# Designed miniproteins, single chains, continued (3): the designs that were tried, part 22

Each design is a single chain, and the fold is of that chain. pLDDT is the mean over its residues in the fold that is shown.

## One batch from the design tools (miniprotein)

Design m8737
Fold by ESMFold2-Fast:
Structure m8737 (fold): chain A 102 residues (1-102)
Amino acid sequence: DPLAPTERELARFKRQYEEARKRGDKLAEAKALIGIGVANFNLGEYKRSLEDLERALELIESLPEKSDTLLTDLRNAAQLIYSVTHDPRFRAIVERATKLLE
């Protein structure tokens, strides 16, 4: 199955997301959501990918301290997906993450 490696990565990120939520680790939760979003994009689940990256952005914006690493990871993921899809909703994530990096 050519999708099996991506499905395994999705399962791994979902597990990391649930464990982060259980311990209240919003930083790890946001990192896992970026991974879930990328994996869902690679599986052709574009609406889920968008929802996952939007949730990651909301979590990052809610963090008490700015995470440049997470903002950079999110911006790069959304920019790559935008370059392929040309969906302006992914561009909105890029623009918002870029503004937060300033």
Scores: mean pLDDT 88

Design m8738
Fold by ESMFold2-Fast:
Structure m8738 (fold): chain A 75 residues (1-75)
Amino acid sequence: SVEEKLEEIERLIEELRAHAASTTDPNVKAGLEQTVAEAERAIEYIRRTKDLELAEAVVRTLKGLLEKVKKEHPP
């Protein structure tokens, strides 16, 4: 459902914010902060329109970015 995808996007945003807060690279920080801002705008639009296809696209994009960030800074 759209509500489930919105909850997933919110969780991904929280993870990206945590990475932005912990990174020492100012370019990575700026890029993550920009992505979070764009995702927050997308959430507002999705809540209004109930656009499931857009919600799924946003989830895919954020998951891909989070995987790249985790790969650059492995545990």
Scores: mean pLDDT 82

Design m8739
Fold by ESMFold2-Fast:
Structure m8739 (fold): chain A 70 residues (1-70)
Amino acid sequence: SRVEEIQARLAALTEKYSEALRNKDKKGLQEVADEAERMREEVADNPLTAERLQNMVDSAKSIIDVLDKE
């Protein structure tokens, strides 16, 4: 179902985000931000999921900014 597909994709994206964070991988964090932004557009009809994805984008970009200054 669409719900199962969205949940599986969100879980995979969350795992990728956690891995990029652990590795201080700026490229991985940027890829997560880009994918989360694309997914947010696809789920605009689901405000809670869209908000979670936006928070992931904002968090990833904030961490990239910190890593760029170190």
Scores: mean pLDDT 83

Design m8740
Fold by ESMFold2-Fast:
Structure m8740 (fold): chain A 100 residues (1-100)
Amino acid sequence: SLEELLEAFREKSLTASLDEIERLALQTVADAVALLRREHPDLPEERLQAFEERLLALASEMMAAIKAGGYTREVIEKEVERFARGVLELYEETRREAAA
């Protein structure tokens, strides 16, 4: 499910406008938070909020990096992939901490 969410984000972002990339990133954050809550319903709300805040920071960093890079296709592709990998890494980190 997370892999499907991230693939959908990658595919849509490569043909999207900048405003649409931001919308897609925020939707991916919301969907990842919802997935984590569904898979780990006993997670403390504080942990879920911290996870959401970290994902929102990744989305903000991606948009800032695209802007700083001059909105080229190459920069967009690189930063979209960096965001997707960051979401996956934070999701797996949060799951491991929950299982410990």
Scores: mean pLDDT 86

Design m8741
Fold by ESMFold2-Fast:
Structure m8741 (fold): chain A 96 residues (1-96)
Amino acid sequence: SKEELIREAVRGIVAANILKVAADYLESISTSPEARKLFQEAKEKADKAIKLYEEALTAIRNGDYETAMKLREQAEKYFDEASKLLNEAETLIRQE
C-alpha cells in the first residue's frame, strides 16, 4: 500500500541516520586505520541509502509507485551493505 511504502522509506531514512551517527562516533574513538576506513565506507553507503529513500518518497508523491518500489529496494541494498561494513569494522576494533 501507499502508506506502507511511506512508512518503510521513512523507517529506512531514520535507521540509516542512526547508523551514520554510530559509525561517526566509533570512527572518532578508533585507533585502527582499517576499522576507520570501514566506518567511512559504511557512512558513504548509508548516505546513498538515504538519498534513494528520499527519491522513493518523491516518486510516491508523484504517484509513481513502481519507481518508488525499485528505489526502496535499491536503498535497502545499500543499507544492508552499510550494516555489513559497520559490523566488520566493529569486529576489527575488538581484535587485539
Scores: mean pLDDT 89

Design m8742
Fold by ESMFold2-Fast:
Structure m8742 (fold): chain A 76 residues (1-76)
Amino acid sequence: MSVEELIEEFRKRAKGASKEQLKNIALEAVDKIANLPFEEQLRFLSELFDVLKEQLPDEEAIKLYNEIIDKLFEKR
């Protein structure tokens, strides 16, 4: 599956999702992109952050995004 398809799937699943559902959907998507080139991973992360900012308060969006980055890169 291309990164574009993964981004569209994420946006579709995220629509109307709770914070906990968003976290689970994002972690599933991160697992799927983990083996993609770094450029494609960054593209996905950019789109993911936009979705989080639209659906969550800024503080919660930032916290969830940081958890996702930590999970994807398994390092600081």
Scores: mean pLDDT 78

Design m8743
Fold by ESMFold2-Fast:
Structure m8743 (fold): chain A 82 residues (1-82)
Amino acid sequence: GMIEMELELTVKGKKIKVKAKGETPEELAERIVKQLEEEGIKVSEELKKALINAAKTLSTDNSPAVKRAIQHELSKLVEKES
């Protein structure tokens, strides 16, 4: 079924919201990457892999706890790379 990801990020003091849906983890991650790049965020290969892994996790468990953990982990990684 469809996988959905929503992230609220802070990059250099700017608040960014990205949301995408995909049939595969790879498709979802690619759509999130495009939205991040449109916001001026450079996406490293490490961040791309982290997004794919997060999408894989969401395909098996979309509980509020897992969504919060993914949000926290990915926001820290984005802030480090910005």
Scores: mean pLDDT 81

Design m8744
Fold by ESMFold2-Fast:
Structure m8744 (fold): chain A 68 residues (1-68)
Amino acid sequence: SAREEVRRVVAELEAELRAALGDSPATREFIAGLRAVAESMLAAGVPVEEIRAELRAARDAWLADAAA
């Protein structure tokens, strides 16, 4: 299902972020934000492909900010 696919994407991004940045309050808050965005987009009927792109873009922006 679309919900299961999006859940997998969020879990993969969570694992990547924790591996890169560690398990900090800031990382946990950002991951919670990604889940909230994913759930909101699913509720709005946004295609899974677009949700995946949005979540990965948010992850890339967060990592770029952390590297600055």
Scores: mean pLDDT 83

Design m8745
Fold by ESMFold2-Fast:
Structure m8745 (fold): chain A 71 residues (1-71)
Amino acid sequence: MEEKKRRAEKLFEDAKKRVIEAAKKGDAAEMNRVMEELAKELRELGLSESQIRKYVLELTVAAAEAVLEKL
């Protein structure tokens, strides 16, 4: 259980860094790709659809905040 949680947290942190960088560049296609890859990896890890949606939503918020900080 702890190993699965640590893996999910690492995947989320790596995806967050990538989505923030894409947001800073204005690359909407890359942001969408990062979100889709995270959802796929979390699903393969065996997370519920509810848990996956929460992580993807947090990633979306992080991307939006990065864009707003630039303005």
Scores: mean pLDDT 81

Design m8746
Fold by ESMFold2-Fast:
Structure m8746 (fold): chain A 79 residues (1-79)
Amino acid sequence: MVERELEEAAEEGTRLITEAWKTDPERARAALEVLGEGQEEALRVYEELSKVHSEEEALRAATEVALEGLRRAIEVARE
């Protein structure tokens, strides 16, 4: 479920950021920065949790963090 939500959000995010590049490149850049921050946080969560939890649990938690970051990027791209 979360993986499917991530895929759907990634598709929507790509579309919105691409549209933003045509009308407001600074908004597109801001959205990409938020996306990058979310990806860095997800990687950090994965690395820390994988030390004490299973790979499956670490990936699940990291995927949730990545999804939240992607949703934030979508909000920035929409405005």
Scores: mean pLDDT 79

Design m8747
Fold by ESMFold2-Fast:
Structure m8747 (fold): chain A 68 residues (1-68)
Amino acid sequence: SLDDEILEALGLIWIGIAKYDYYVKNDPESAIEGLRTAKARIEASGASVAPRLVAEFDRLIEEIEKDL
């Protein structure tokens, strides 16, 4: 698995990409797809920070889905 620091940084990058897709590109489908992909990979890592990152992804997915 990636170490916790790298995984946290990658998680934040994925959130940033999703926010860009949603708020700048007006592409909620791409944003949700990217977050779902990142969530699955982070969960598969088994890292100690994974539950927190997954919760952040779930919140953002929920926010974006309201706009679908």
Scores: mean pLDDT 82

Design m8748
Fold by ESMFold2-Fast:
Structure m8748 (fold): chain A 71 residues (1-71)
Amino acid sequence: PTVTVSGNATLDLSPYADEKSVTINVTSGSVTIIAPRPVIVSNKALNFSKGLGKGETITLTGPATFTVTFL
């Protein structure tokens, strides 16, 4: 599934806990990403090495539009 977000946002990952990875693609502007656990950022992707955790939240700050894709 893919979610499009604009502006300052906090994205709850709980609905996507069964997905293995998350990719954040910034389509306009800039974001600051705060994740609750260590993540690997590669070519605009946040990769969780052991999948997504239930109840995890990514905080994104900045005047931006971005897509979040879960696999």
Scores: mean pLDDT 60

Design m8749
Fold by ESMFold2-Fast:
Structure m8749 (fold): chain A 63 residues (1-63)
Amino acid sequence: SNKELAIALLQQAQQEYPSELIDNAIVFVQGNNYNAAAEVVKQALKEYPENALLKQALQILEQ
């Protein structure tokens, strides 16, 4: 499912670039709060703008 895929992408991003923002995004996705998850992923992307996993997760969360 899109939810499971988003969580998997965020967990992989967390392993590469440990961030409290990514942890918070995972919690929001698990709680079905996709708007809040998208906002924290956007904030994480300001720190890691080239992170493909975060970009892919954001695309899923915004659909």
Scores: mean pLDDT 84

Design m8750
Fold by ESMFold2-Fast:
Structure m8750 (fold): chain A 72 residues (1-72)
Amino acid sequence: MTPEQLAEELLEEGRRLLEEAERKYRELKEEGKKKTKREGILLEAEGGAVLLGGAATAVSLRKEAEKLLREA
């Protein structure tokens, strides 16, 4: 596999992870509306953490891809 192909795969993976994190955040937010007020707040906090984790992973994969492209 070429460095360019690997970089493309890393970018695609980061994109997918971010999309999944956003979907999970939305699902937890909707569940929070059906729960008691306290449970809703906890679910929203958990959803936010999932979204942030996905974004951080996407940024990390982006940096790795840029390094590979620079060396190619």
Scores: mean pLDDT 67

Design m8751
Fold by ESMFold2-Fast:
Structure m8751 (fold): chain A 55 residues (1-55)
Amino acid sequence: SHMEEQIDRLVAEFVAAVRAGDYQRAQAIVSEAVETLSDEELAAFFARLEAALAA
């Protein structure tokens, strides 16, 4: 679904921003997620972020 595609995009953009040292960009991506995603989608977003950052 396009919602899963949006979550995947936001996670990928966050990881890229963190790798680049662009923490303002990373914070902006989290803010976009909080403003645009439902509570359930936001939980999925943070779970995927935790997994990506642990790798």
Scores: mean pLDDT 83

Design m8752
Fold by ESMFold2-Fast:
Structure m8752 (fold): chain A 87 residues (1-87)
Amino acid sequence: MTPEERERLAWEARRAFFAGDLERAARLVHEVTGVDEEEALAALRREYDSEPDPERRELARRLVELDEAGRREEAERLREEALRRAE
């Protein structure tokens, strides 16, 4: 696996995780890191369940998309807006 392929798979894993596709995220984590797929799935389920708010999960998914696209200024603006709304 090339470094470029590893980076691409890592972004796909993050997108799958925040989209709620934990099984796909676990498979991609296994491919990138070599961690057992069942162990990765269990860890990802615990992490996903720690944020039950669907609006915060959608925000996280959007932030992953912006970070992958290199749009750091837009990602930071979105984080600041979310923090203001959480007050």
Scores: mean pLDDT 72

Design m8753
Fold by ESMFold2-Fast:
Structure m8753 (fold): chain A 92 residues (1-92)
Amino acid sequence: MKKYRFFGRVRHDKETGRVYLSFRLETENGEVLLEGSVERDLKKEQILSSSGALKPLDLPPSALEALEKAARKLEEALKKGGELEVEVEAES
């Protein structure tokens, strides 16, 4: 079976009001399928920077499911602030 691992990290800088979000989707062998980062200013409600591929074109459904689960957790962390690291595995 093919396994996928999603890594997400959110860090909220309480002094500046900046939030950094990074994400990475890998095979079990560490091959990168998708990665990106976004920096936001919560005080100004603006995106300061973004990089990487935010929408995969040819990703299997199991990997998309893992991404959706991780995205929900990261969205919750962004609403609360603070630091959160998330790892989710999916198997096809």
Scores: mean pLDDT 64

Design m8754
Fold by ESMFold2-Fast:
Structure m8754 (fold): chain A 83 residues (1-83)
Amino acid sequence: GLLEEAEKLLEKAKEYAKKGDAEGAAKMTVEIGKLALEAFSDDVPFGIGLVLRAIGYALDALWTGDAEIAVKGAEEIVEAIKK
């Protein structure tokens, strides 16, 4: 399901972060944001808000080189999908 896919992407984001790969982690966070659009297809404005949040965290991780920022964003969005 969408939650299992999001959790797999979160694990990949964490692995990229362990390697110091901010771009890899950011890409995983954006993909999780896309899954949130599907998870909240009955609340499109909320789903869009989660995508924008994912993009924000991904951009911050890329601009700072801090992959942990992307992981934090990914964790928040996965938690939203769980609810």
Scores: mean pLDDT 85

Design m8755
Fold by ESMFold2-Fast:
Structure m8755 (fold): chain A 82 residues (1-82)
Amino acid sequence: SMAEEYARKGRAYLAQGKYLEAAEAYFKALLLDPNYELAAFGLAASLADLRVTDPEAAAKLAERLREELGEHPLVQEVLRGL
């Protein structure tokens, strides 16, 4: 599925230390499937690293997550971990 393709891209970006691109790819996977646990886990990991390297970008992405997907339990778990 397209959600799985975005999750694979997220994993590749994360392996390269490209935390913003990784977080954006996992976010797109969750927009397509908000119950996709692997994408939620990948997003949490990407955001944790992004908070260290670019805290403003991490905060903006977290706010967009609340706005677009904040009612979904997996997304609430991602946001609580921040």
Scores: mean pLDDT 89

Design m8756
Fold by ESMFold2-Fast:
Structure m8756 (fold): chain A 75 residues (1-75)
Amino acid sequence: EVALNLDEPLPDGAEVTILNEKGEHILDTRAGNSEKDKIARFSAPPHIIDIYEGTTVTAKLKDGSEVKGKLTKIS
């Protein structure tokens, strides 16, 4: 499991596409409740966590809105 520490809050339960610093697709997921604490929580494959832990990624919503955040491993 990972936490994405967001620059801005995401809607609760939003479907998001996670992009790396180059704008390349990493994974699709559903953000946990992040509106209150600006932390999106989701499961990611271990190899994705190992590559992107501690990096800045972009969460892109279906409406095209983008929010940057720092990815951290929490389990």
Scores: mean pLDDT 78

Design m8757
Fold by ESMFold2-Fast:
Structure m8757 (fold): chain A 81 residues (1-81)
Amino acid sequence: SAQQQAYEMLQKAIDYLERNAELFDPEELKEAIEALQRLIDEKASLEEMIETLRRLAERSKDPRLRTLFLLLAQELEELLA
């Protein structure tokens, strides 16, 4: 299902962030991982995931985190189409 694909994408993003932690601002990285994990754990809807990712991107000062959130939001929007 589209929702299962979305959870897999969020999990891959968490795995990427954890493996490349040294590339990111440590405080923003912690908040990013916690936010993505919460979306999975709380079984957020696809629409809730997209909205949350857009909000995280708007708040991110780290350009790599901002780019990651925007790319994830775009991919999830494609699943809705």
Scores: mean pLDDT 87

Design m8758
Fold by ESMFold2-Fast:
Structure m8758 (fold): chain A 72 residues (1-72)
Amino acid sequence: MLSVDEAGLYAAGGVVAAAEGRGDLGREYAKKILTAPGADEKEAERMIEAAERGDGEAGRKAASLIGQKLRE
């Protein structure tokens, strides 16, 4: 199973990949988080739902924030 840190990184990569038009990678990383135990399952589901709704503005903001945390 994925650790919480690894699941978070995969979600971040998935959001960025989807924003860059690589939706297949985003879905794969989201699935990995959904199968991981722990607190990140709700985050993964929210990211998937936002992407499926086509909320590009929210997706871009999420990717930017995740990128900031990745540098932290």
Scores: mean pLDDT 52

Design m8759
Fold by ESMFold2-Fast:
Structure m8759 (fold): chain A 55 residues (1-55)
Amino acid sequence: SEKGKEALKKVYQASLTGNLDIAKEALKIAEESEGDDGFRAYVLAKLVIEDLEKA
């Protein structure tokens, strides 16, 4: 889905920049998306958020 692809791009950006707000926005978009891209973005966003919040 378009939303799933957008969420994946935001997860990638959040991971590269260490930006927690972008990671949280990616998670929200991923939750509202359907398909494999959305599911992948959801899992990756959760991992990025956990890593950044622990750091």
Scores: mean pLDDT 81

Design m8760
Fold by ESMFold2-Fast:
Structure m8760 (fold): chain A 87 residues (1-87)
Amino acid sequence: MEEVKKVGEEKGKEMYELIVQRTGKLYSNPDVVFKSEEEAAKWGIDTALGKNPGDGLEPRSEGEKLLEEEIKEAGKKTLEKVKKEKE
């Protein structure tokens, strides 16, 4: 499952970069902006694994919803590959 976590971590960091680069106004509410790449990576990992973020980001902007869907899809595909390799 390390592959799924890696995908989530990379996508979480992309989200952090988009928020920083665009001052969060396009993709985030100020109250839900990630404070660090580590926080974004944790959110990405949870999203890739199909878990809801606990006290983390609750996506509300259009960009955040799209990125969340991309992370979920990438995580699901990676999880399916891991399951197929087991068999």
Scores: mean pLDDT 61

Design m8761
Fold by ESMFold2-Fast:
Structure m8761 (fold): chain A 62 residues (1-62)
Amino acid sequence: SMEELKELAKKLAEYYVKVNPQLSIEEFVEDVKALLREMGFSDEEIDYFVEIFKKEYEKLKK
């Protein structure tokens, strides 16, 4: 569901800020987009995920 994607995006943003500072945000986003496509998510759902992820990342990095 879209709510599950939103929660996943927030959790991955927290993970990225805490654990993976060596991987660029753009590389991380592209890897996650590829995984979501293989899982059968639509381009609209993937775009929504990326938007929520980037908004949460901006909040968490200060």
Scores: mean pLDDT 80

Design m8762
Fold by ESMFold2-Fast:
Structure m8762 (fold): chain A 95 residues (1-95)
Amino acid sequence: MRERAEEAVRAIRLGIEGARNDDREKQIIGAAAAIAILGALQGREAEEEAIREASETLDVPREELRELARRFGLSREEAELALELLREERARRLA
C-alpha cells in the first residue's frame, strides 16, 4: 500500500520539477501519476477526461498516458494516502 502511494508522490514531485525546468519527460511522468490518482478517486470518466486534457497540453498520445497511468496501479486507498503525503510535505515546507 504505502510503497505505491510513495511512488506516485515521487512522480508528482518529478512533474513539478519538470514544469519548473521545461523537462517534458518529467512533466509526462507527473501527469501520468496525477491521472492515476484522479482515476482511483473519481473513476473512469474522470480518468479519461484527464488523459484527454494532458494529451492536448503535453502533446503526448492518449494511449501512452493511459499505459503510464495504469502502471501505477493505485487503489482508492493508495491514492488517498498519496494525497495525504503530498499535503504533509506541503505543510512541512510552509512551517
Scores: mean pLDDT 83

Design m8763
Fold by ESMFold2-Fast:
Structure m8763 (fold): chain A 75 residues (1-75)
Amino acid sequence: GNFAKLMGASAEAGKATGAVGTDAAIEVGRELGLSDEQAGSAAAFGAAMVGAPLTVDPEVNEKSLKAMREALKAY
């Protein structure tokens, strides 16, 4: 489902950036038809799985968003 896809994309974004941007995950989640709560939960689970910190840093969020979009193209 879309939640599982976003969790995977969040994990790949975390690997690419060293962090998972919560705002970036929420934006991608909205495009997938998820609630902000579901998108935030997916970001948290993705970060936990790869040991990456969650962040609200705008620069990291932009990089994470790009990485998530690339990861979703692979799913």
Scores: mean pLDDT 85

Design m8764
Fold by ESMFold2-Fast:
Structure m8764 (fold): chain A 62 residues (1-62)
Amino acid sequence: SSERRADEIIEGVREVVENPGEKELVVPDDAQLTDEDSQRVGDEIVRVGNEVSRQLQAQRAQ
C-alpha cells in the first residue's frame, strides 16, 4: 500500500542518516505514492532528519 511504501522510505532515510557511510539509501523504483503520502514522506523525512542530526551531534559531543 502507499502508506506502507512511505513508511519504508522514511525508515530507509532514518537508517542512512544514523549510519552515514555504512548504510545506503534505498528508494523503491516503482514507489506508488498518493499526493498526500508523498507530502507526508517529505514532511517526515525533514522531521526525522532534524531529530537524527541533533541526536548524532549529542553522541559526538558526549
Scores: mean pLDDT 67

Design m8765
Fold by ESMFold2-Fast:
Structure m8765 (fold): chain A 97 residues (1-97)
Amino acid sequence: MEGARKGAEAALKGAEEGAKRGGGENAARGAGEGAYRATLLGKEGGPKDGLAAGMAGGVAAVAGASASAAGLDSKEAGEMALLGARAGRRAAEAGVA
């Protein structure tokens, strides 16, 4: 449970930093790394919680990369990644509650 929350938070921070550095691809990478960490931590706290956080980080990564590929600027691509990461945080909170 705690691992899912930390992974979702890492995905959110990664998306924010990537957006600041001018890349939906960078935001997607940060979200993906957060999702991977959530999956590893979820292995200890529960596969369901880790999966939820991992899926949300994955959605954030895809959203950021897709927005960038569609010609949106780095800020907009980062905002798309943030929306996915926030969905993951909500899923992790629901799994922890």
Scores: mean pLDDT 59

Design m8766
Fold by ESMFold2-Fast:
Structure m8766 (fold): chain A 85 residues (1-85)
Amino acid sequence: SLAKEALELAKEGTVEAISEAAGLLGEAIENKEDDEEVAEATEVLLEQLKKLGSEEGIKSAAKGLLELAEKYGLPKTAEVAKKYL
Protein backbone atom coordinates (compact mmCIF):
# COMPACT_ATOMS: atom_id res chain seq x y z
CA SER A 1 0.00 0.00 0.00
CA LEU A 2 1.05 3.63 -0.48
CA ALA A 3 0.64 4.22 3.26
CA LYS A 4 3.13 1.41 4.04
CA GLU A 5 5.62 2.79 1.48
CA ALA A 6 5.24 6.26 3.04
CA LEU A 7 5.85 4.77 6.52
CA GLU A 8 9.13 3.12 5.39
CA LEU A 9 10.35 6.32 3.69
CA ALA A 10 9.46 8.44 6.74
CA LYS A 11 11.47 6.05 8.95
CA GLU A 12 14.61 6.93 6.91
CA GLY A 13 14.43 10.40 8.48
CA THR A 14 16.14 12.34 5.67
CA VAL A 15 14.58 15.51 4.22
CA GLU A 16 14.37 13.85 0.76
CA ALA A 17 12.73 10.64 2.05
CA ILE A 18 10.26 12.61 4.22
CA SER A 19 9.29 14.78 1.22
CA GLU A 20 8.66 11.64 -0.89
CA ALA A 21 6.71 10.04 1.98
CA ALA A 22 4.44 13.11 2.22
CA GLY A 23 3.56 12.78 -1.48
CA LEU A 24 2.74 9.07 -1.16
CA LEU A 25 0.69 9.76 1.98
CA GLY A 26 -1.39 12.34 0.07
CA GLU A 27 -2.10 9.73 -2.61
CA ALA A 28 -2.98 7.12 0.05
CA ILE A 29 -5.55 9.54 1.53
CA GLU A 30 -7.04 10.33 -1.92
CA ASN A 31 -7.34 6.56 -2.53
CA LYS A 32 -9.10 6.22 0.87
CA GLU A 33 -6.62 3.61 2.10
CA ASP A 34 -6.95 2.15 5.63
CA ASP A 35 -7.30 5.05 8.10
CA GLU A 36 -5.26 3.23 10.78
CA GLU A 37 -2.29 2.64 8.40
CA VAL A 38 -2.44 6.21 7.03
CA ALA A 39 -2.62 7.60 10.60
CA GLU A 40 0.48 5.58 11.62
CA ALA A 41 2.47 6.84 8.61
CA THR A 42 1.28 10.43 9.30
CA GLU A 43 2.48 10.25 12.93
CA VAL A 44 5.92 8.88 11.95
CA LEU A 45 6.30 11.54 9.22
CA LEU A 46 5.44 14.42 11.58
CA GLU A 47 7.64 13.04 14.40
CA GLN A 48 10.59 12.81 11.96
CA LEU A 49 10.02 16.43 10.89
CA LYS A 50 10.03 17.37 14.59
CA LYS A 51 13.39 15.58 15.08
CA LEU A 52 14.83 17.56 12.14
CA GLY A 53 13.74 20.81 13.84
CA SER A 54 11.56 21.84 10.89
CA GLU A 55 8.81 23.84 12.68
CA GLU A 56 7.55 25.33 9.39
CA GLY A 57 7.73 21.90 7.73
CA ILE A 58 5.67 20.30 10.52
CA LYS A 59 2.91 22.95 10.25
CA SER A 60 2.84 22.79 6.44
CA ALA A 61 2.70 18.97 6.33
CA ALA A 62 0.17 18.71 9.18
CA LYS A 63 -2.14 21.30 7.57
CA GLY A 64 -1.99 19.63 4.14
CA LEU A 65 -2.59 16.14 5.55
CA LEU A 66 -5.42 17.40 7.79
CA GLU A 67 -7.20 19.09 4.84
CA LEU A 68 -6.94 15.90 2.75
CA ALA A 69 -7.98 13.62 5.64
CA GLU A 70 -11.09 15.75 6.32
CA LYS A 71 -11.97 15.90 2.59
CA TYR A 72 -11.66 12.12 2.08
CA GLY A 73 -13.07 11.01 5.44
CA LEU A 74 -10.08 9.63 7.39
CA PRO A 75 -10.90 10.75 10.98
CA LYS A 76 -7.97 9.00 12.73
CA THR A 77 -5.48 10.60 10.33
CA ALA A 78 -7.13 14.01 10.85
CA GLU A 79 -6.80 13.68 14.67
CA VAL A 80 -3.08 12.82 14.36
CA ALA A 81 -2.43 15.81 12.06
CA LYS A 82 -4.31 18.22 14.40
CA LYS A 83 -1.89 17.40 17.24
CA TYR A 84 0.98 19.02 15.27
CA LEU A 85 -0.79 22.33 14.48
Scores: mean pLDDT 86

Design m8767
Fold by ESMFold2-Fast:
Structure m8767 (fold): chain A 61 residues (1-61)
Amino acid sequence: SDEEEKEAYRAFLELLIAALSGKHPELAARLQALLDRIDELSVEELRAEAERLWGEIRAAS
């Protein structure tokens, strides 16, 4: 369900924020902004934003 998918994204984003906050605080802040808006976004919008941020994280790593 959409609610279950959002919960999975919430857990994933929280884990990534914790992992990145020390070395990449700007990426962690952008992930936090997405997490703060998770209930305002559709699952499709959340997925697209998460994929975009993941690409940036991969490039920065």
Scores: mean pLDDT 82

Design m8768
Fold by ESMFold2-Fast:
Structure m8768 (fold): chain A 84 residues (1-84)
Amino acid sequence: RPKIVAVPSDEIGEKAHKAMKGKSVLLKNKSGVDAVNEALRTGKPVILSTDDKESIKEAEKLSRLLGIDFYVAETADEAVKYLE
């Protein structure tokens, strides 16, 4: 069963979403905090594919406090590996 993961809509996030072929939700104009909230709502891990350092830092802090699985992927290929 495909895992649903949230990715923000930037160049890295769009490439990762295309590589995941229906295993991800692309969050347009959303932050890493929005990705963590989507993980809470769906019960799925967050794979954050972004170069926004502030979004990464806030998402890591919130995911750790809430006990959510959180991964940072710098490339689409890395994001796909976290789904295996």
Scores: mean pLDDT 66

Design m8769
Fold by ESMFold2-Fast:
Formats: sequence, structure tokens, C-alpha cells
Structure m8769 (fold): chain A 95 residues (1-95)
Amino acid sequence: SVSDLTDHIQTDRQAAVDEIVAAVKEALRKAGEPVPDEATLRALAANLMEDEGLMSFFPIVRAVLAWLVEKEGLAAIPMLDRKVWKEEVKKILEE
């Protein structure tokens, strides 16, 4: 198990997807918005987390997404697009 530390980074991707889905669902409930199908949210989150750079920023991605969904409700869901989030997360990380 000397290699466990190396492999856990890849294993964390599924955990990251689960946490993003949970955070988005909770933020939508707090905003009083309808919650989309979990499979749809999971697919969007999985696509977002396929990017290694976004995985490196995972805690910030989760926090920014939850914040944005809580403020803008369903209008924030298109921000799960990997291209849009990659630029917005970098801006927030630098600010």
C-alpha cells in the first residue's frame, strides 16, 4: 500500500462529483428552486471534474458553484459547463 497516496488523487474524482451534486442540490433547496434530476446534475458535474485543472481547484469550484446557485438559482446551472467554469474559477482564485 505504498502506492495508495498516488492513486487516491484519481479516486477522489468520484467523491468530488458527489460533493458538487450535493452542494448544488442544497443551494437550490435554500433558494426555493426546483431540483433537477440527480442523474443530469451528476453528468454535468462529472464532465466538469474530468478536467485535471478543475480537479486541482475542486474546493473552490464547489464553493463558487454553491454560492452562485444560492444567489441565482437555476440560472446558475449552465455554469456547470467546463469552459465557462474554468475561466470563472481562475478569476475567483486570483481575486
Scores: mean pLDDT 69

Design m8770
Fold by ESMFold2-Fast:
Structure m8770 (fold): chain A 51 residues (1-51)
Amino acid sequence: ALTPEQIEKQKQAVEIGVKSLVAAVNVVTGKDVEKANKELDELDEQEKALE
């Protein structure tokens, strides 16, 4: 059986792994979405000016 300290170390390792994975996905998708929205906003501004 694992000691309470061993269990805590295992939990921390799992939490760090999950946080790293979530951060990586969010960074990639967030950057792509932000770039696309910025370009669309600029195009929408130009389109409205040409009404």
Scores: mean pLDDT 66

Design m8771
Fold by ESMFold2-Fast:
Structure m8771 (fold): chain A 98 residues (1-98)
Amino acid sequence: DREKLIKMFVDAGVPKEYAEVIVDTAVEKGTPEETVIEWVNSIPSWKRLGVPMEYYAAAIYYMVENGLSIEDVSDLLGKLAVDPSVVKEEVEKLKSLL
């Protein structure tokens, strides 16, 4: 349910316009609802670490756009944590879609 997933992102602190882009991309890529929920559930951890909303939203957008699950991306999550250039490019890309 698109509206349910958007609400879950908004309740986690992602603005509706960002949530809509992420959820619509997940639908287009055929991402399972369970995988999208796993990404929503990662948000409180990123917020506790002081990561800005635009950065964790862009990271989730990148994972969804590339059809990645949390299990598939343990190595990539490590790379994203040490490669700020990837996060910066995805922040600008996501902002251009709003």
Scores: mean pLDDT 74

Design m8772
Fold by ESMFold2-Fast:
Structure m8772 (fold): chain A 92 residues (1-92)
Amino acid sequence: MSVEELERLLEEEIERVLEANPELSREEALAMIVHQALLLAGVSEEEATEIAQEVYKSGSVREAARILKERGVTKEQIEEAGEEVVRVVSGE
């Protein structure tokens, strides 16, 4: 996958998360998706949390896409991460 393709996928999943919970910021939605995608790819909880915090501070979808590509995250894992985050934020 290209960085541009991953960036588009992340933007689509961010929009889904924000539709489910419009009170979230875009940066919060992005960080949640990145955290979950890294966990699905087998990254440790500690490392996934550190990366998600960095992504939250930058707010850069492109930077997030590059990190996910370097970690071998698949399209399917990003889509699954988005679905899981939607479940978490849409349920009280």
Scores: mean pLDDT 87

